Designed miniproteins, single chains, continued (3). Designs and how they scored, part 14

Each design is a single chain, and the fold is of that chain. pLDDT is the mean over its residues in the fold that is shown.

## One batch from the design tools (miniprotein)

Design m8454
Fold by ESMFold2-Fast:
Structure m8454 (fold): chain A 74 residues (1-74)
Amino acid sequence: SYKERAEEAIKEAERLLKELEKKATDPSLLKKIQGLRNGIKEAKRALEEGDYRKAYTIASMTVKEAKELEKEIE
């Protein structure tokens, strides 16, 4: 279901973001990480409102962006 997919994507995004925060020291990277945090916040709000499709879309995009950012650091 979209609810389960959204919850899993949010957890993955939070995990990746925590890892990025440990490694990022560049101010521009920290700003990008803050943008990803806002994405997670919006996904959680959509999930709370019952818009599981929106939550999954935002969360999965955040995961994708976090993985791309991780490649810049590692």
Scores: mean pLDDT 84

Design m8455
Fold by ESMFold2-Fast:
Structure m8455 (fold): chain A 70 residues (1-70)
Amino acid sequence: MKTTNVIVKAENAEAAEKAAKVGSKVEGTLDVHVDAKSRTVSISNESLEAAEKTAKAVSKVEGVTSVEIV
C-alpha cells in the first residue's frame, strides 16, 4: 500500500497532543508521531482518502495553525 502523511503544526504542545489524539482515531491512520519541541505532528495514513479525512478532522482542533498532506 502507498502511505500518505499529514503534517500538522500547532501553536503549543497541548494543541499538538490534542491533534495527535484526534488523528489517531481516524480510520486508516497507521502511525502518529508528536514532536513537542517543534509543536509538529506527523500522521501516516494508509491512503490519500484516509489522509484527507485526517487533515479535515485535525484542522478543527483549537490551536492547530497548519495542516499539510505530503
Scores: mean pLDDT 82

Design m8456
Fold by ESMFold2-Fast:
Structure m8456 (fold): chain A 71 residues (1-71)
Amino acid sequence: GKEEAFEIAERFFEGVRKALEVIDKEYPDAPWRLQLRAAFAVGAKAADAPEPLSDEEITRLVKEELERLQA
């Protein structure tokens, strides 16, 4: 059914939302393009995770993605 697809999409968008909150607090001067790319990458990882990611895991993934994108 579509229920599984919607659950995955919901986890993705929740991951994106949380990642953007972390970026706004810790990396407010990051270019918006890098903010969006990092948030979407974290969202994808949240959707693929077997369990919901903690706020600490989201914060770590945001840092890793921004460092990768700035290199």
Scores: mean pLDDT 83

Design m8457
Fold by ESMFold2-Fast:
Structure m8457 (fold): chain A 115 residues (1-115)
Amino acid sequence: MAPGETVGASAPTVLSLAPGAKATTAPTEVEVPEAGTYVLKVTVSVTAGSGTLKVTAYIDGEKVLEETVDLAEGDTAVLEKEVELEAGTYTLTVTVENLGSSPMTVVVSASLHRA
């Protein structure tokens, strides 16, 4: 595979988060065709509200990424993590928690790319 090639991606998921609320995306199945280094990318775009979000990404239920970001309406955060994977099928999930005092609406997607 070429470097940067996408091996799997979730559809964008809209999450409406009340203050203190936590939501998890539906599981996305990805197939890794060969062993190697991959980059997990999580994109979070704010469509309404502003505040602090905790973003956690999982591969097969194992936490691989955890970041806290301060975002306002119209902002996008791109979070990246290098992971070493064997060939096989993996499940991607992302949890977003609103740590702020105001409701927020966000669009979340996760993708896996060859490094």
Scores: mean pLDDT 85

Design m8458
Fold by ESMFold2-Fast:
Structure m8458 (fold): chain A 75 residues (1-75)
Amino acid sequence: SRLEEGLEQVREYLKKKDLEGAKKVIEDIVATSSTEERQQFLRFLADIYKENKDDPELAKLAAELIEYASRLISS
């Protein structure tokens, strides 16, 4: 699925601490997704945050990506 592929790319960019790379992937997903898919994507980003809760640096970056995606979807 396109959403699943994008989520894996976001995970890889987070491992590299490449916030700008992750944001570009989020932009592409949001631009090509329905309203329902955008809401599903936000839930998946929340899961990525939970996966990284024991790493404060990665958790912070994941939270920033959730805020970014939320703002982009609300635009």
Scores: mean pLDDT 84

Design m8459
Fold by ESMFold2-Fast:
Structure m8459 (fold): chain A 89 residues (1-89)
Amino acid sequence: LVEEAEKLWEEGTRIITLGSVSNEELDEGIEKLVKAPKLYFEAGKPEEAKKVAEEAIKLLTLANERQPHPAIEKAIEELKKILKEIEES
């Protein structure tokens, strides 16, 4: 779980921080950034899950400011819900 979460975080971050990505690459990066904090939380690492979720929101917010996209906005809202779930656990 932790190793899978780390891999997803690294791969998602790499995709989202690229200067130009296809819609397929954007969807892949978003999926990985959203799944990573969930896996940390499932692994019993809520502090890591919280940090990763907060950083993912930050990265996606910057990406959306550069190129607004409905998929990014939806992912930010999903990550906020995940963060709330972690904090309420």
Scores: mean pLDDT 80

Design m8460
Fold by ESMFold2-Fast:
Structure m8460 (fold): chain A 62 residues (1-62)
Amino acid sequence: MLTPQQLKDRLEENIKRAEATGDQELTDVVQEQAETALRLIKQGKLEEAQRIIDATSAWLDS
């Protein structure tokens, strides 16, 4: 399982990837998902946070 810092690094990468597309609507959705994941990290729900981050990455890869 990833550490809280590694999860934060991955959500930042997802945000940067979305920003690189120039699609503001896509970026807004990715930022909202990142905020949800960050909240889960703060609550110690690292597995749930990782699932959201991984799902966002997979969506961006599509």
Scores: mean pLDDT 81

Design m8461
Fold by ESMFold2-Fast:
Structure m8461 (fold): chain A 94 residues (1-94)
Amino acid sequence: SKVAEALREIIARLKAYVAAHPNASALDVEVYAALLASELLKEIKDEEERKILEEILGEFTKVFREAYEKDGLSTAEAMAKGIEKMEELIKEYE
């Protein structure tokens, strides 16, 4: 699935970003995730696949924000929670 491939690319690049930028804020991560989504959506022509990608990224952002704001986790720990949710959802599109 092109959606699963795009989401795995986002996961890989988010992991690399946090590793390279240990002082990144939650906002920096959200901005970077939005940039990656924008780049990858240009390659997806099917409207249903675009909606699935946007929905899964929305779930990432929700879990990431809840972990960071409500649970008091670090940016890296909140990222790990958001990625875990994306990996769970990707399995439905393999």
Scores: mean pLDDT 83

Design m8462
Fold by ESMFold2-Fast:
Structure m8462 (fold): chain A 68 residues (1-68)
Amino acid sequence: EEERRRELLERAKRLAELIAMELKRKYGGEGYTVEEEGDAWVGTVHTKEGTIEVTVSIADVEELLAAV
């Protein structure tokens, strides 16, 4: 129960980091950050043209894992 939620949060963090890194690489970003927001992780990529945000929640991770 609590262990499952913790594992999903860890997976959400890793996915947010991977997505942020990929976006930074594709769009030539200056940097990226990953921030915890309750049951989600927000990846923010800073580019010359502006800021790109990607949110990965534990619910999103559960849905993704169920689809795979």
Scores: mean pLDDT 78

Design m8463
Fold by ESMFold2-Fast:
Structure m8463 (fold): chain A 116 residues (1-116)
Amino acid sequence: SREEIARRIEELLARALEISKGAALTPEQQEIVREAGLRITELLKEAGIELSEEDRDLLTLLLFALGLGVQAGDEALVREVVEALRELFRHLGASEEVIDRIVEIVEEMIARLRAL
């Protein structure tokens, strides 16, 4: 359910914040995360999926948690956040083809963050 997905995202964010020990994303890391979020949102619009404000907030929290997980080098958290992203978009009615394209954007984001 949407409530179960939201709770999982909140739990993943809490773990990301704990693992980061209060470290913030740098402005350069924040820009990489922001760009990925915009690309995902545009891809969803092209697929006929409009995000509610709550859906946009959940996406933002997941991408932020992912950025923190990459910064901390926590590969298990990174994998769990990517899985939660897949489940969120399946719930929103995205096809597996659209989800695969979203995962490609996310993998590019992870690679760019690791290259910093």
Scores: mean pLDDT 86

Design m8464
Fold by ESMFold2-Fast:
Structure m8464 (fold): chain A 79 residues (1-79)
Amino acid sequence: VPDIQHARDLILKALDEGDYDFAASLAEEVARQLEKMGGSPEAVEKFRLAADYARQGNKEEAKKYATEGADIAAQWLAS
């Protein structure tokens, strides 16, 4: 739970700093790690969408999906 929220905070910080490539790479890596652990498929899809929007320079949608993905993953890991 702390690690996934920390990863989300790093993604949001990168987006705020204009480092869209780093934000996209980090969101993809989070999605891969969640998939590898058998985490929520919905959370995996949200982080992949965050990466796609970050690559498009769409900061608002990238932040939205990174936040949704982190919240879903945190809920899944807590159960």
Scores: mean pLDDT 83

Design m8465
Fold by ESMFold2-Fast:
Structure m8465 (fold): chain A 79 residues (1-79)
Amino acid sequence: MLGTINRRTMIGARDMAGEDGDLVAETTALMTRNGVSNPRSRDYTYGSALSIAEELEKENPEVGKKTREAIEKAVKEVE
């Protein structure tokens, strides 16, 4: 349930910030940090965040790339 909520929240943030690549990247990174800090939801949150970045990259390659880099950085920060 928690992993599903995190994914849905990340998608909502993406839709709201879709025209601002930096805001999308920062918001996704924040949500990834919050989800990855809990070992029980870590793998699911990371996978969900990467799926969002992949979808964004298909619509806007620059935003998707920034989002993916922000997710990877956020995961490293929580380790």
Scores: mean pLDDT 63

Design m8466
Fold by ESMFold2-Fast:
Structure m8466 (fold): chain A 93 residues (1-93)
Amino acid sequence: MNVVLSMEARRVDGKTVVTVDIKQLGEDQKVTVRIYSNVDTAPQLLAEKEVYVKGGETVTVEMVLDEIPDANILAEVLNESGEVQDSGLARVE
């Protein structure tokens, strides 16, 4: 695990705004951020974004979703091989 993820999720005007901070502890790496809802039963992919993170730096990714989920929001950061490096869970407020 060379990447650390932190996140928050907020309800704004009928939308869900998800903010994900990705800190790279190792070398420069291209990662994929995925946002899921309904993580207890059947995780549903809501958004996906590829970002490049430089070693020692933090990149902030903001995603605006049209639907407000009733469950927790899960964020995962995947490496280029599709392996999960870190994950975060946030309750939509």
Scores: mean pLDDT 77

Design m8467
Fold by ESMFold2-Fast:
Structure m8467 (fold): chain A 60 residues (1-60)
Amino acid sequence: MDELLRELAEVGAQIVAAAVDLVVAKKEGDKEAEEEAQKRLDELQKRADELQEEIDKERA
């Protein structure tokens, strides 16, 4: 349980970092960097959802 909560917190921090990268890429007009940051955000959101499901299973 505690390892899953720690991983979720770490993924949350990575989401914040990727969101900053996305904002910077949009401001600079870097389409490739924007697409890369968006893809990273999508992957991190999926990972967070998977971790939440694992936590819910352990509690159920």
Scores: mean pLDDT 81

Design m8468
Fold by ESMFold2-Fast:
Structure m8468 (fold): chain A 70 residues (1-70)
Amino acid sequence: SLQDEFDDVAGEAYSKLSPEQQKKFVEKVEEARKKYGDDLGKLSLEYSKIAKELGLDDQAKKLEEISKKI
């Protein structure tokens, strides 16, 4: 499912980050979830932007592609 793809890519992104970057990632994704709720398309696009800001260009691109499939 697209939810499973999203969860896998988000988890991969988190695992590639340093502990300091992981803290920033969690803070930003919590803010995104408060803003967009369970809207997977909007969440995936916002997670893509967060991943890109943290230097995870490959994961950012995958998250952007997931948002387009919804």
Scores: mean pLDDT 85

Design m8469
Fold by ESMFold2-Fast:
Structure m8469 (fold): chain A 78 residues (1-78)
Amino acid sequence: AEELLAAGERGDPASIEPLARALEDPDPEVRQAAARALLRLGERHPEAVLAALTRVIKESPDEEAAKLAALVRGEIEA
């Protein structure tokens, strides 16, 4: 988790998919950190991040994760 969050903050596109999955983490602190890292990645790789967030919104069984992904998507598209 910590390594994935750090990779996301550095703008590593390989961390996009693992960070999108981290939005489903049971720890709200991990979810918030993953959302922040995805916002940073969205500044450098908007198309790839938006695709991953759309998948979480559509396919996640966790309603909180889907709502968080939708908020991050909205911030990137604004």
Scores: mean pLDDT 76

Design m8470
Fold by ESMFold2-Fast:
Structure m8470 (fold): chain A 113 residues (1-113)
Amino acid sequence: MSIIQKQVKKAIEAVEKVLKNIRERASDDPEVQKAIDELEKAIDELKKLVNDPNATLEQIYEAMVRVEELLQRLIDLLKKKGIELTPEEKANLQTFADAVMRVRVEVELEKLK
């Protein structure tokens, strides 16, 4: 397994921990639960790509960008509802953002060859 695949898997685990905590903290909010359900579907598609030996790095990057867009929608929703992210949740989301940036750099480097 490549260093990039390991980093992406670690980033997925970080996001899943955040989603579990938010789901428990906002258990009575159906709009938040629905946003998490949509995110979990996008994460499942990303997991399939990361474990597919035929998947390209560009496909993995596009799937990561989709997860990031859905995460931003969830963050905006939580902010409107007055639900604050903990420092640990913010750190886990930063782990995912760092992985997106790393994969983007690797995709751009492949295009130069």
Scores: mean pLDDT 87

Design m8471
Fold by ESMFold2-Fast:
Structure m8471 (fold): chain A 78 residues (1-78)
Amino acid sequence: SFTSPLTGREFSKSKLSIAEALKEITEAGKQLGLSEEQLEALKTELLREMERKGKKELTFEEFTEIFNKALEKIKKES
């Protein structure tokens, strides 16, 4: 099993599906005290980046890069 360093959630794979990535965003965002509007924006940005890259699964390293960039963008646009 793989344990997320962001949320402490356990995964059966070292890669995150779209559904798992969205759950991870929700948990990480709640721990950071993000609003519901910020959580929805973060999820939307993740989906856009996955579509742009043509990926259905992300490594945790790829997820963390996308998450951090999306979080910074959302905080600057708020």
Scores: mean pLDDT 77

Design m8472
Fold by ESMFold2-Fast:
Structure m8472 (fold): chain A 82 residues (1-82)
Amino acid sequence: GIEEILEDIKSLLEKNQNKMNEDVVNLLKDAINNILKLTNSEIKKKALEDILDELEKNQEKLNPEVTNQIINKLKDAISELS
């Protein structure tokens, strides 16, 4: 389910935090934790799509391997809500 995918993203961030900017890691973890607290599926989906758009726009400034893994997991989470 979506909760499992979001926990996988958090695990990827924790495992690879030394390859990413600490502020970016913390912002992504906070965003995911906030989405996990949402009860409305449409609002969850929109929040996930907003994170996806932001990461795709800025992926050249981030670790490409880890960022691509996060993008793919976000796409999987969005698909679960569709």
Scores: mean pLDDT 80

Design m8473
Fold by ESMFold2-Fast:
Structure m8473 (fold): chain A 58 residues (1-58)
Amino acid sequence: MWSREEAVQALQEKAGTSEALALGLLRHEQRENGLEVDGVADEAFVAAREAQRRRKAA
């Protein structure tokens, strides 16, 4: 499971952006997946994001 720092780092790598923008993207991804927008990478968010990564990696 991602820590808050790990989730922000992963989004930074994906977007190539600053921590502030990565956190904004985290909230956006939570909204897109119908999750509560709290800026925390909870279990549901991590699962949704990992599914997206696997699909793109195929």
Scores: mean pLDDT 61

Design m8474
Fold by ESMFold2-Fast:
Structure m8474 (fold): chain A 60 residues (1-60)
Amino acid sequence: SKEEILKKIKELNLQSTKLMIDTLKALRDGTISEEEKKEMADQLESTNRQLIEGLRKYKE
């Protein structure tokens, strides 16, 4: 349903915000490995893609 899609988009938006904050803190802390940086980048890309798809599907 459209209502469930909106709820999912809101959840993804909150998750994306938390990921950005956590990523910035980890980078500033200087304890993050190259593998961890790649994982964080992949996770942000995946979340962003899901947000875009959610917006497209809202009309369906």
Scores: mean pLDDT 77

Design m8475
Fold by ESMFold2-Fast:
Structure m8475 (fold): chain A 62 residues (1-62)
Amino acid sequence: SDEELEKKIKETYERAKKEIDELNAKAQASSPEEGRKLRMQAMGVAVEAGEEIAKYRKKKAA
């Protein structure tokens, strides 16, 4: 159902946002080298979450 897909989208977004915010906060408190690595991890989380959300949206549109 659309409601179930919307719930999964919201849950995925909320989890990813929390993890990204935590990684970015830690990056600001870290050395430049460690901060860069943490920001790359945050980008990876964002890409993965975006792909998962896109799959749910495609299934809803089909």
Scores: mean pLDDT 85

Design m8476
Fold by ESMFold2-Fast:
Structure m8476 (fold): chain A 86 residues (1-86)
Amino acid sequence: MTNEDILERLKEAGVSEEDLEKAKKLVEELEELDKKALELEASDLPDEEKTKKLREIAERVGKILYEIARILAKARNKELPEPAPL
């Protein structure tokens, strides 16, 4: 799913303008984090440095995606199902 798909899905779900602006900022942060992750993976930096920075990026990405999912669930007046990662 692209970052544009996330924003369009929220808009189509009838998310408030305030929550859309918040989601837009979150999507912009996702784009910056995605670029940083790609640059890190493509770089010749030591594996330890890459691992540390990628972990920090992954943690922030996870938090942002969950916040966006909560905004979507709220707009639909539904409970967000627990992620079943297994």
Scores: mean pLDDT 75

Design m8477
Fold by ESMFold2-Fast:
Structure m8477 (fold): chain A 70 residues (1-70)
Amino acid sequence: SDVAVAVAEAELRREFNGAKTLSREEVVEYLVSRGVPREEARRYLEEHFPQEVLSIREAAEAVVRYDLER
């Protein structure tokens, strides 16, 4: 959902003080803070978002995609 991605993007911008990009490890730590096991979060991102640096939009898409697969 475009709405879900937009909401996640706004939440990530707030959480990371308006950062334009996040490292893969920052996205892993965000997912861990939401209750995802670290190894599961790392494997998920490596499979679907293998870049070392993600835009806030890509990070939001990663969060929403994970939620949809549950």
Scores: mean pLDDT 82

Design m8478
Fold by ESMFold2-Fast:
Structure m8478 (fold): chain A 120 residues (1-120)
Amino acid sequence: MFDEIIEELINLLKEAGLSDEAIERVKTLFEQARAAGMTEEEMRKVLEFVKAILDGAPKEEIEKLLRSLSPLGQVAVAGIARIMLEEGVAPENAKYALELINKRIAEETGADVELEVELP
């Protein structure tokens, strides 16, 4: 269930040291992602990616997990990684993930914007 995935992720982030204010930002991000059509399957991938960052997974694994995410999933993870970086939680891994996502979104957004603008 979508709410169960959100609860698991919130608990992990709280255990990792996120403030209550940062947790509220994460909740808002998930509500926005859900409203934008994010599926339970996509949210599970977001949870798996955040677990990898918190667990100190190798950069190769982080990149592989990122490639499995939809554009919406990548935006959600970018938001979470930014919040983690601001709070000082897993800062090196969060920074790497954010840089990698920003680079990938820039490449994909350029192509998608051209296609979507032609067919709004």
Scores: mean pLDDT 76

Design m8479
Fold by ESMFold2-Fast:
Structure m8479 (fold): chain A 83 residues (1-83)
Amino acid sequence: GYKVVLEKASPDDVSRITGLSIRSIGYELDGDDEEAERLRKEASDLLREVGKKAGVPAEGEKAAKALDGILDGIPLEEILKRL
């Protein structure tokens, strides 16, 4: 999941992924579904790309699925357990 991708990603990619993920959650909690969905898709796409680049595509996909799960009504605490 996230931990494996972040351990193999560059610090710059880690910062981008984390920032996009947190901002997406923030916008969803604020009720801005359009901005939350845009940021979520960008973060998920970046997670998949970084996972492939780092040689761990399955871990990138797992991390992206975990992020998508937050916006599908999975509580934040459950997603944090999957990191």
Scores: mean pLDDT 70

Design m8480
Fold by ESMFold2-Fast:
Structure m8480 (fold): chain A 100 residues (1-100)
Amino acid sequence: MTDEEIREDVIEEIERLTDTLKEKFPEIKELAEKLKEEMIKIIRDPSLSVIEALEKIKEKVKEFTEKVKEITDKETAEEIEAMSEVFLLQLDRAIELIKS
C-alpha cells in the first residue's frame, strides 16, 4: 500500500468516526466537526510522514475525549471514549503495519 493510499484510508476512517459521533451525539456536533477538520489537516500535511501524522491524530483524539467529558454526562462521555478507543486501535495497527 502506498503512503497516499494509507492517507486516503485514514481520511475515510476519520469521516466514519466523526460522522457517526455527529449523528449519535448532537451536543458534541461542533467538537466532532472541529476534530474532523484538524485530523484531515494533519493527515494531508505533506511535511509529516504517515507515522508522524497518525501519532498527531492520536493526540487530537485524546484532547477531544477530554473536552467531551466537560460538556456531556458521564454515560455519554464513556460511550464516545469507547468509540474513540476503537479508532485509536485502528491507528496503532496502521502504524505497526507501516513499521513492518
Scores: mean pLDDT 85

Design m8481
Fold by ESMFold2-Fast:
Structure m8481 (fold): chain A 73 residues (1-73)
Amino acid sequence: MEVDVEHAIKLADEFEKDGLYDQAAFIYTKLAEAVPELAPEFYRRAANAYEKSGKTDKAEELRKKADEIEKQL
């Protein structure tokens, strides 16, 4: 099953506008898992959302993961 990437991004954007940063971060994390070629970008978006929700440790871990994956692309 392929993820509808455009629909998922739109949903994450709506959650961010509503201040639901954890829900937005969750969607970006799922997009990173579903679309490996774009995983670094989606993990960074998830990290930014977690940072806005005060989850700095999760944000840092996802940024490190994005950097590691980017080196392998």
Scores: mean pLDDT 81

Design m8482
Fold by ESMFold2-Fast:
Structure m8482 (fold): chain A 77 residues (1-77)
Amino acid sequence: MKEVEERKRKFFEEVAKWSKEEVEKARAEREAHLASITDPAERAALEELHRRTLEAAAKEAEKLGIPKAAENARALA
């Protein structure tokens, strides 16, 4: 369990190091992928899944005391 928490912390510390440009690039790649989905229902479901996943990640980053990672995760939503 502690090893999983340490890996999560290191992951969020790396996310916190992302520049605004790197966050924007990741967001653009995500938007391009969503645009390639021709079924509107599948696209909406994946977009909602991404939104929920990024918000959950942001909340976990805040609990770990890494607010910049939470900010970057929400910027990707």
Scores: mean pLDDT 78

Design m8483
Fold by ESMFold2-Fast:
Structure m8483 (fold): chain A 112 residues (1-112)
Amino acid sequence: MKLKFALVSRSREDLEEARRIIEERGHEVSLELLIGEDESIRAAIERAIRESSPETVAVIVLDEDVTEEDLRGLPSGRVFSRVTITGGKRASVREFVDRAIEKVKNEFLSED
């Protein structure tokens, strides 16, 4: 099954690494969004949700400084950050992206 993801980060390098991991797993990146200099993480996530195709199953936020406040009121089943996937523990981009893909697959197949 091929899933479509949107990526959000302040780091172009992290975006490129995450895209490679997603493609290696047989999935697709529909949107890569670099957070602007004067843009908050929340504003960038909202922009990614707005600009993503209807087929996009999840928005993956790669930045380690994402807080619960940045995620408040956003669709919890469609926005994934290191805080929501790792429980606040520091993880590599590869570990975080792999766990996000598995969580999305499990929730997409499990109906809960």
Scores: mean pLDDT 75

Design m8484
Fold by ESMFold2-Fast:
Structure m8484 (fold): chain A 73 residues (1-73)
Amino acid sequence: MEGSGEVEGGSSGAGALAGGVAAAGALPQPTYSKRTGEGEGEIVGTAAGLRVTARGVNVDGKVGRGEARAEPV
């Protein structure tokens, strides 16, 4: 975990994208998460990923994070 701070923009962006997309698309946590394993990171990726909604978060990690907390339904 030690390294460059750029991860917040580059690597973090990727994380924010996944999180932003999941939140932006309203991650149906009670839908699939409860069906498969509640809220596992793996299931979250699949349910939240909603391959069809895998987009929208083409901004920096910071912006994506802000959206995530606003869209998380």
Scores: mean pLDDT 36

Design m8485
Fold by ESMFold2-Fast:
Structure m8485 (fold): chain A 77 residues (1-77)
Amino acid sequence: SEALEREIARAAAAQAVAELPAEYQEKVRELLDLAATEEGGDKAHELFNSLSEEEQELALKAAGRAQALAAKALAEL
């Protein structure tokens, strides 16, 4: 189900962001939301390039965590 896959991906991204320090959660959430859409790719790239090195590292860790959480949830269906 496409709707279920989108819900799982959204929940995984939200969980990955929630594991970050509060000060970075809003920026990383925005980046992951943009990156999840076809039309948001360019905006995600611009936002990522505007981040500090520390924020970029946290964003990449959150993206990898979200992917792992989504893969686990899909495998348990």
Scores: mean pLDDT 81

Design m8486
Fold by ESMFold2-Fast:
Structure m8486 (fold): chain A 66 residues (1-66)
Amino acid sequence: ADEEKIREAAELSGESEENIRKAVEMLMEAGLSPEEASNAVLAVAQLGVSGSAEKIAKRALELAGL
């Protein structure tokens, strides 16, 4: 996954990088590429969404139309 985007998402959301990485892993399990997953968590963070890895991943999938 894109480490720079994970860091940026963590900084924007106030979540830990570990929590964001868990969300990226969940998105990849759902069928997103590492690049798509990293872009999705960054987009979710830019919308002001924070919380559990599950919440971030769910919102990212909704934003991606999945």
Scores: mean pLDDT 82

Design m8487
Fold by ESMFold2-Fast:
Structure m8487 (fold): chain A 86 residues (1-86)
Amino acid sequence: MEYVFAVIKKSGDVYLYDPETGELLKTLKNVSYEEAKKILEEEYGYEIVGELIGEAGLGLTLEQLKKARELLKKLNAEKVLLLAKK
């Protein structure tokens, strides 16, 4: 299964990262969370399968949680979503 991290910034930017390589795949600029979710689900065919908001992680493995926490802190983000391709 192909996974992607979507990093939701407080500034209204969303960054997509490969969870295995840490490579930045794509940036969405000046989008609300609802707009970003619609683009990811409807245009890119992703499903949200996990999330990290502050200290609370759901649907993440221990390794995915570690990587998501690093991205959340590095980018001063509001949350990190784990996406799977449908």
Scores: mean pLDDT 80

Design m8488
Fold by ESMFold2-Fast:
Parts: sequence; C-alpha cells; structure tokens
Structure m8488 (fold): chain A 62 residues (1-62)
Amino acid sequence: NDEQAEKMAENAAKILEKNPDVARDVAESLLGDEAGKWPYDKMLEAAKEAIKKHMRTALDSQ
C-alpha cells in the first residue's frame, strides 16, 4: 500500500537527519561514492530523496 511505503520512507528520512554518518553511507550506496563528496546539505537532501525512492520501490515489488 502506498501509505505504508510513504510512512516508511518518511521514517527512513528522519533517521538520516538524526544520523549524518548513516546519511553519507546511504548516499554513497544508492547514488555512488561521488555523492559522499558533495556538500553536506546537498548530500543529506539527495540521500533523503534516494532512500524515499528506494523504500517506495522495495514495497511496490509486485
């Protein structure tokens, strides 16, 4: 269900905001190692968007 995917995506994004080291690891894992070299604000926002998309895709596995 889309609602469950959105809730999990939102929770994952909040975890990244609380844990900057995890946000960097997620950015490098989902967007490539170059993402870890971006300015912190850009990296964090990209990691949050990437994890949200990843969570939606994983839960929509038909």
Scores: mean pLDDT 75

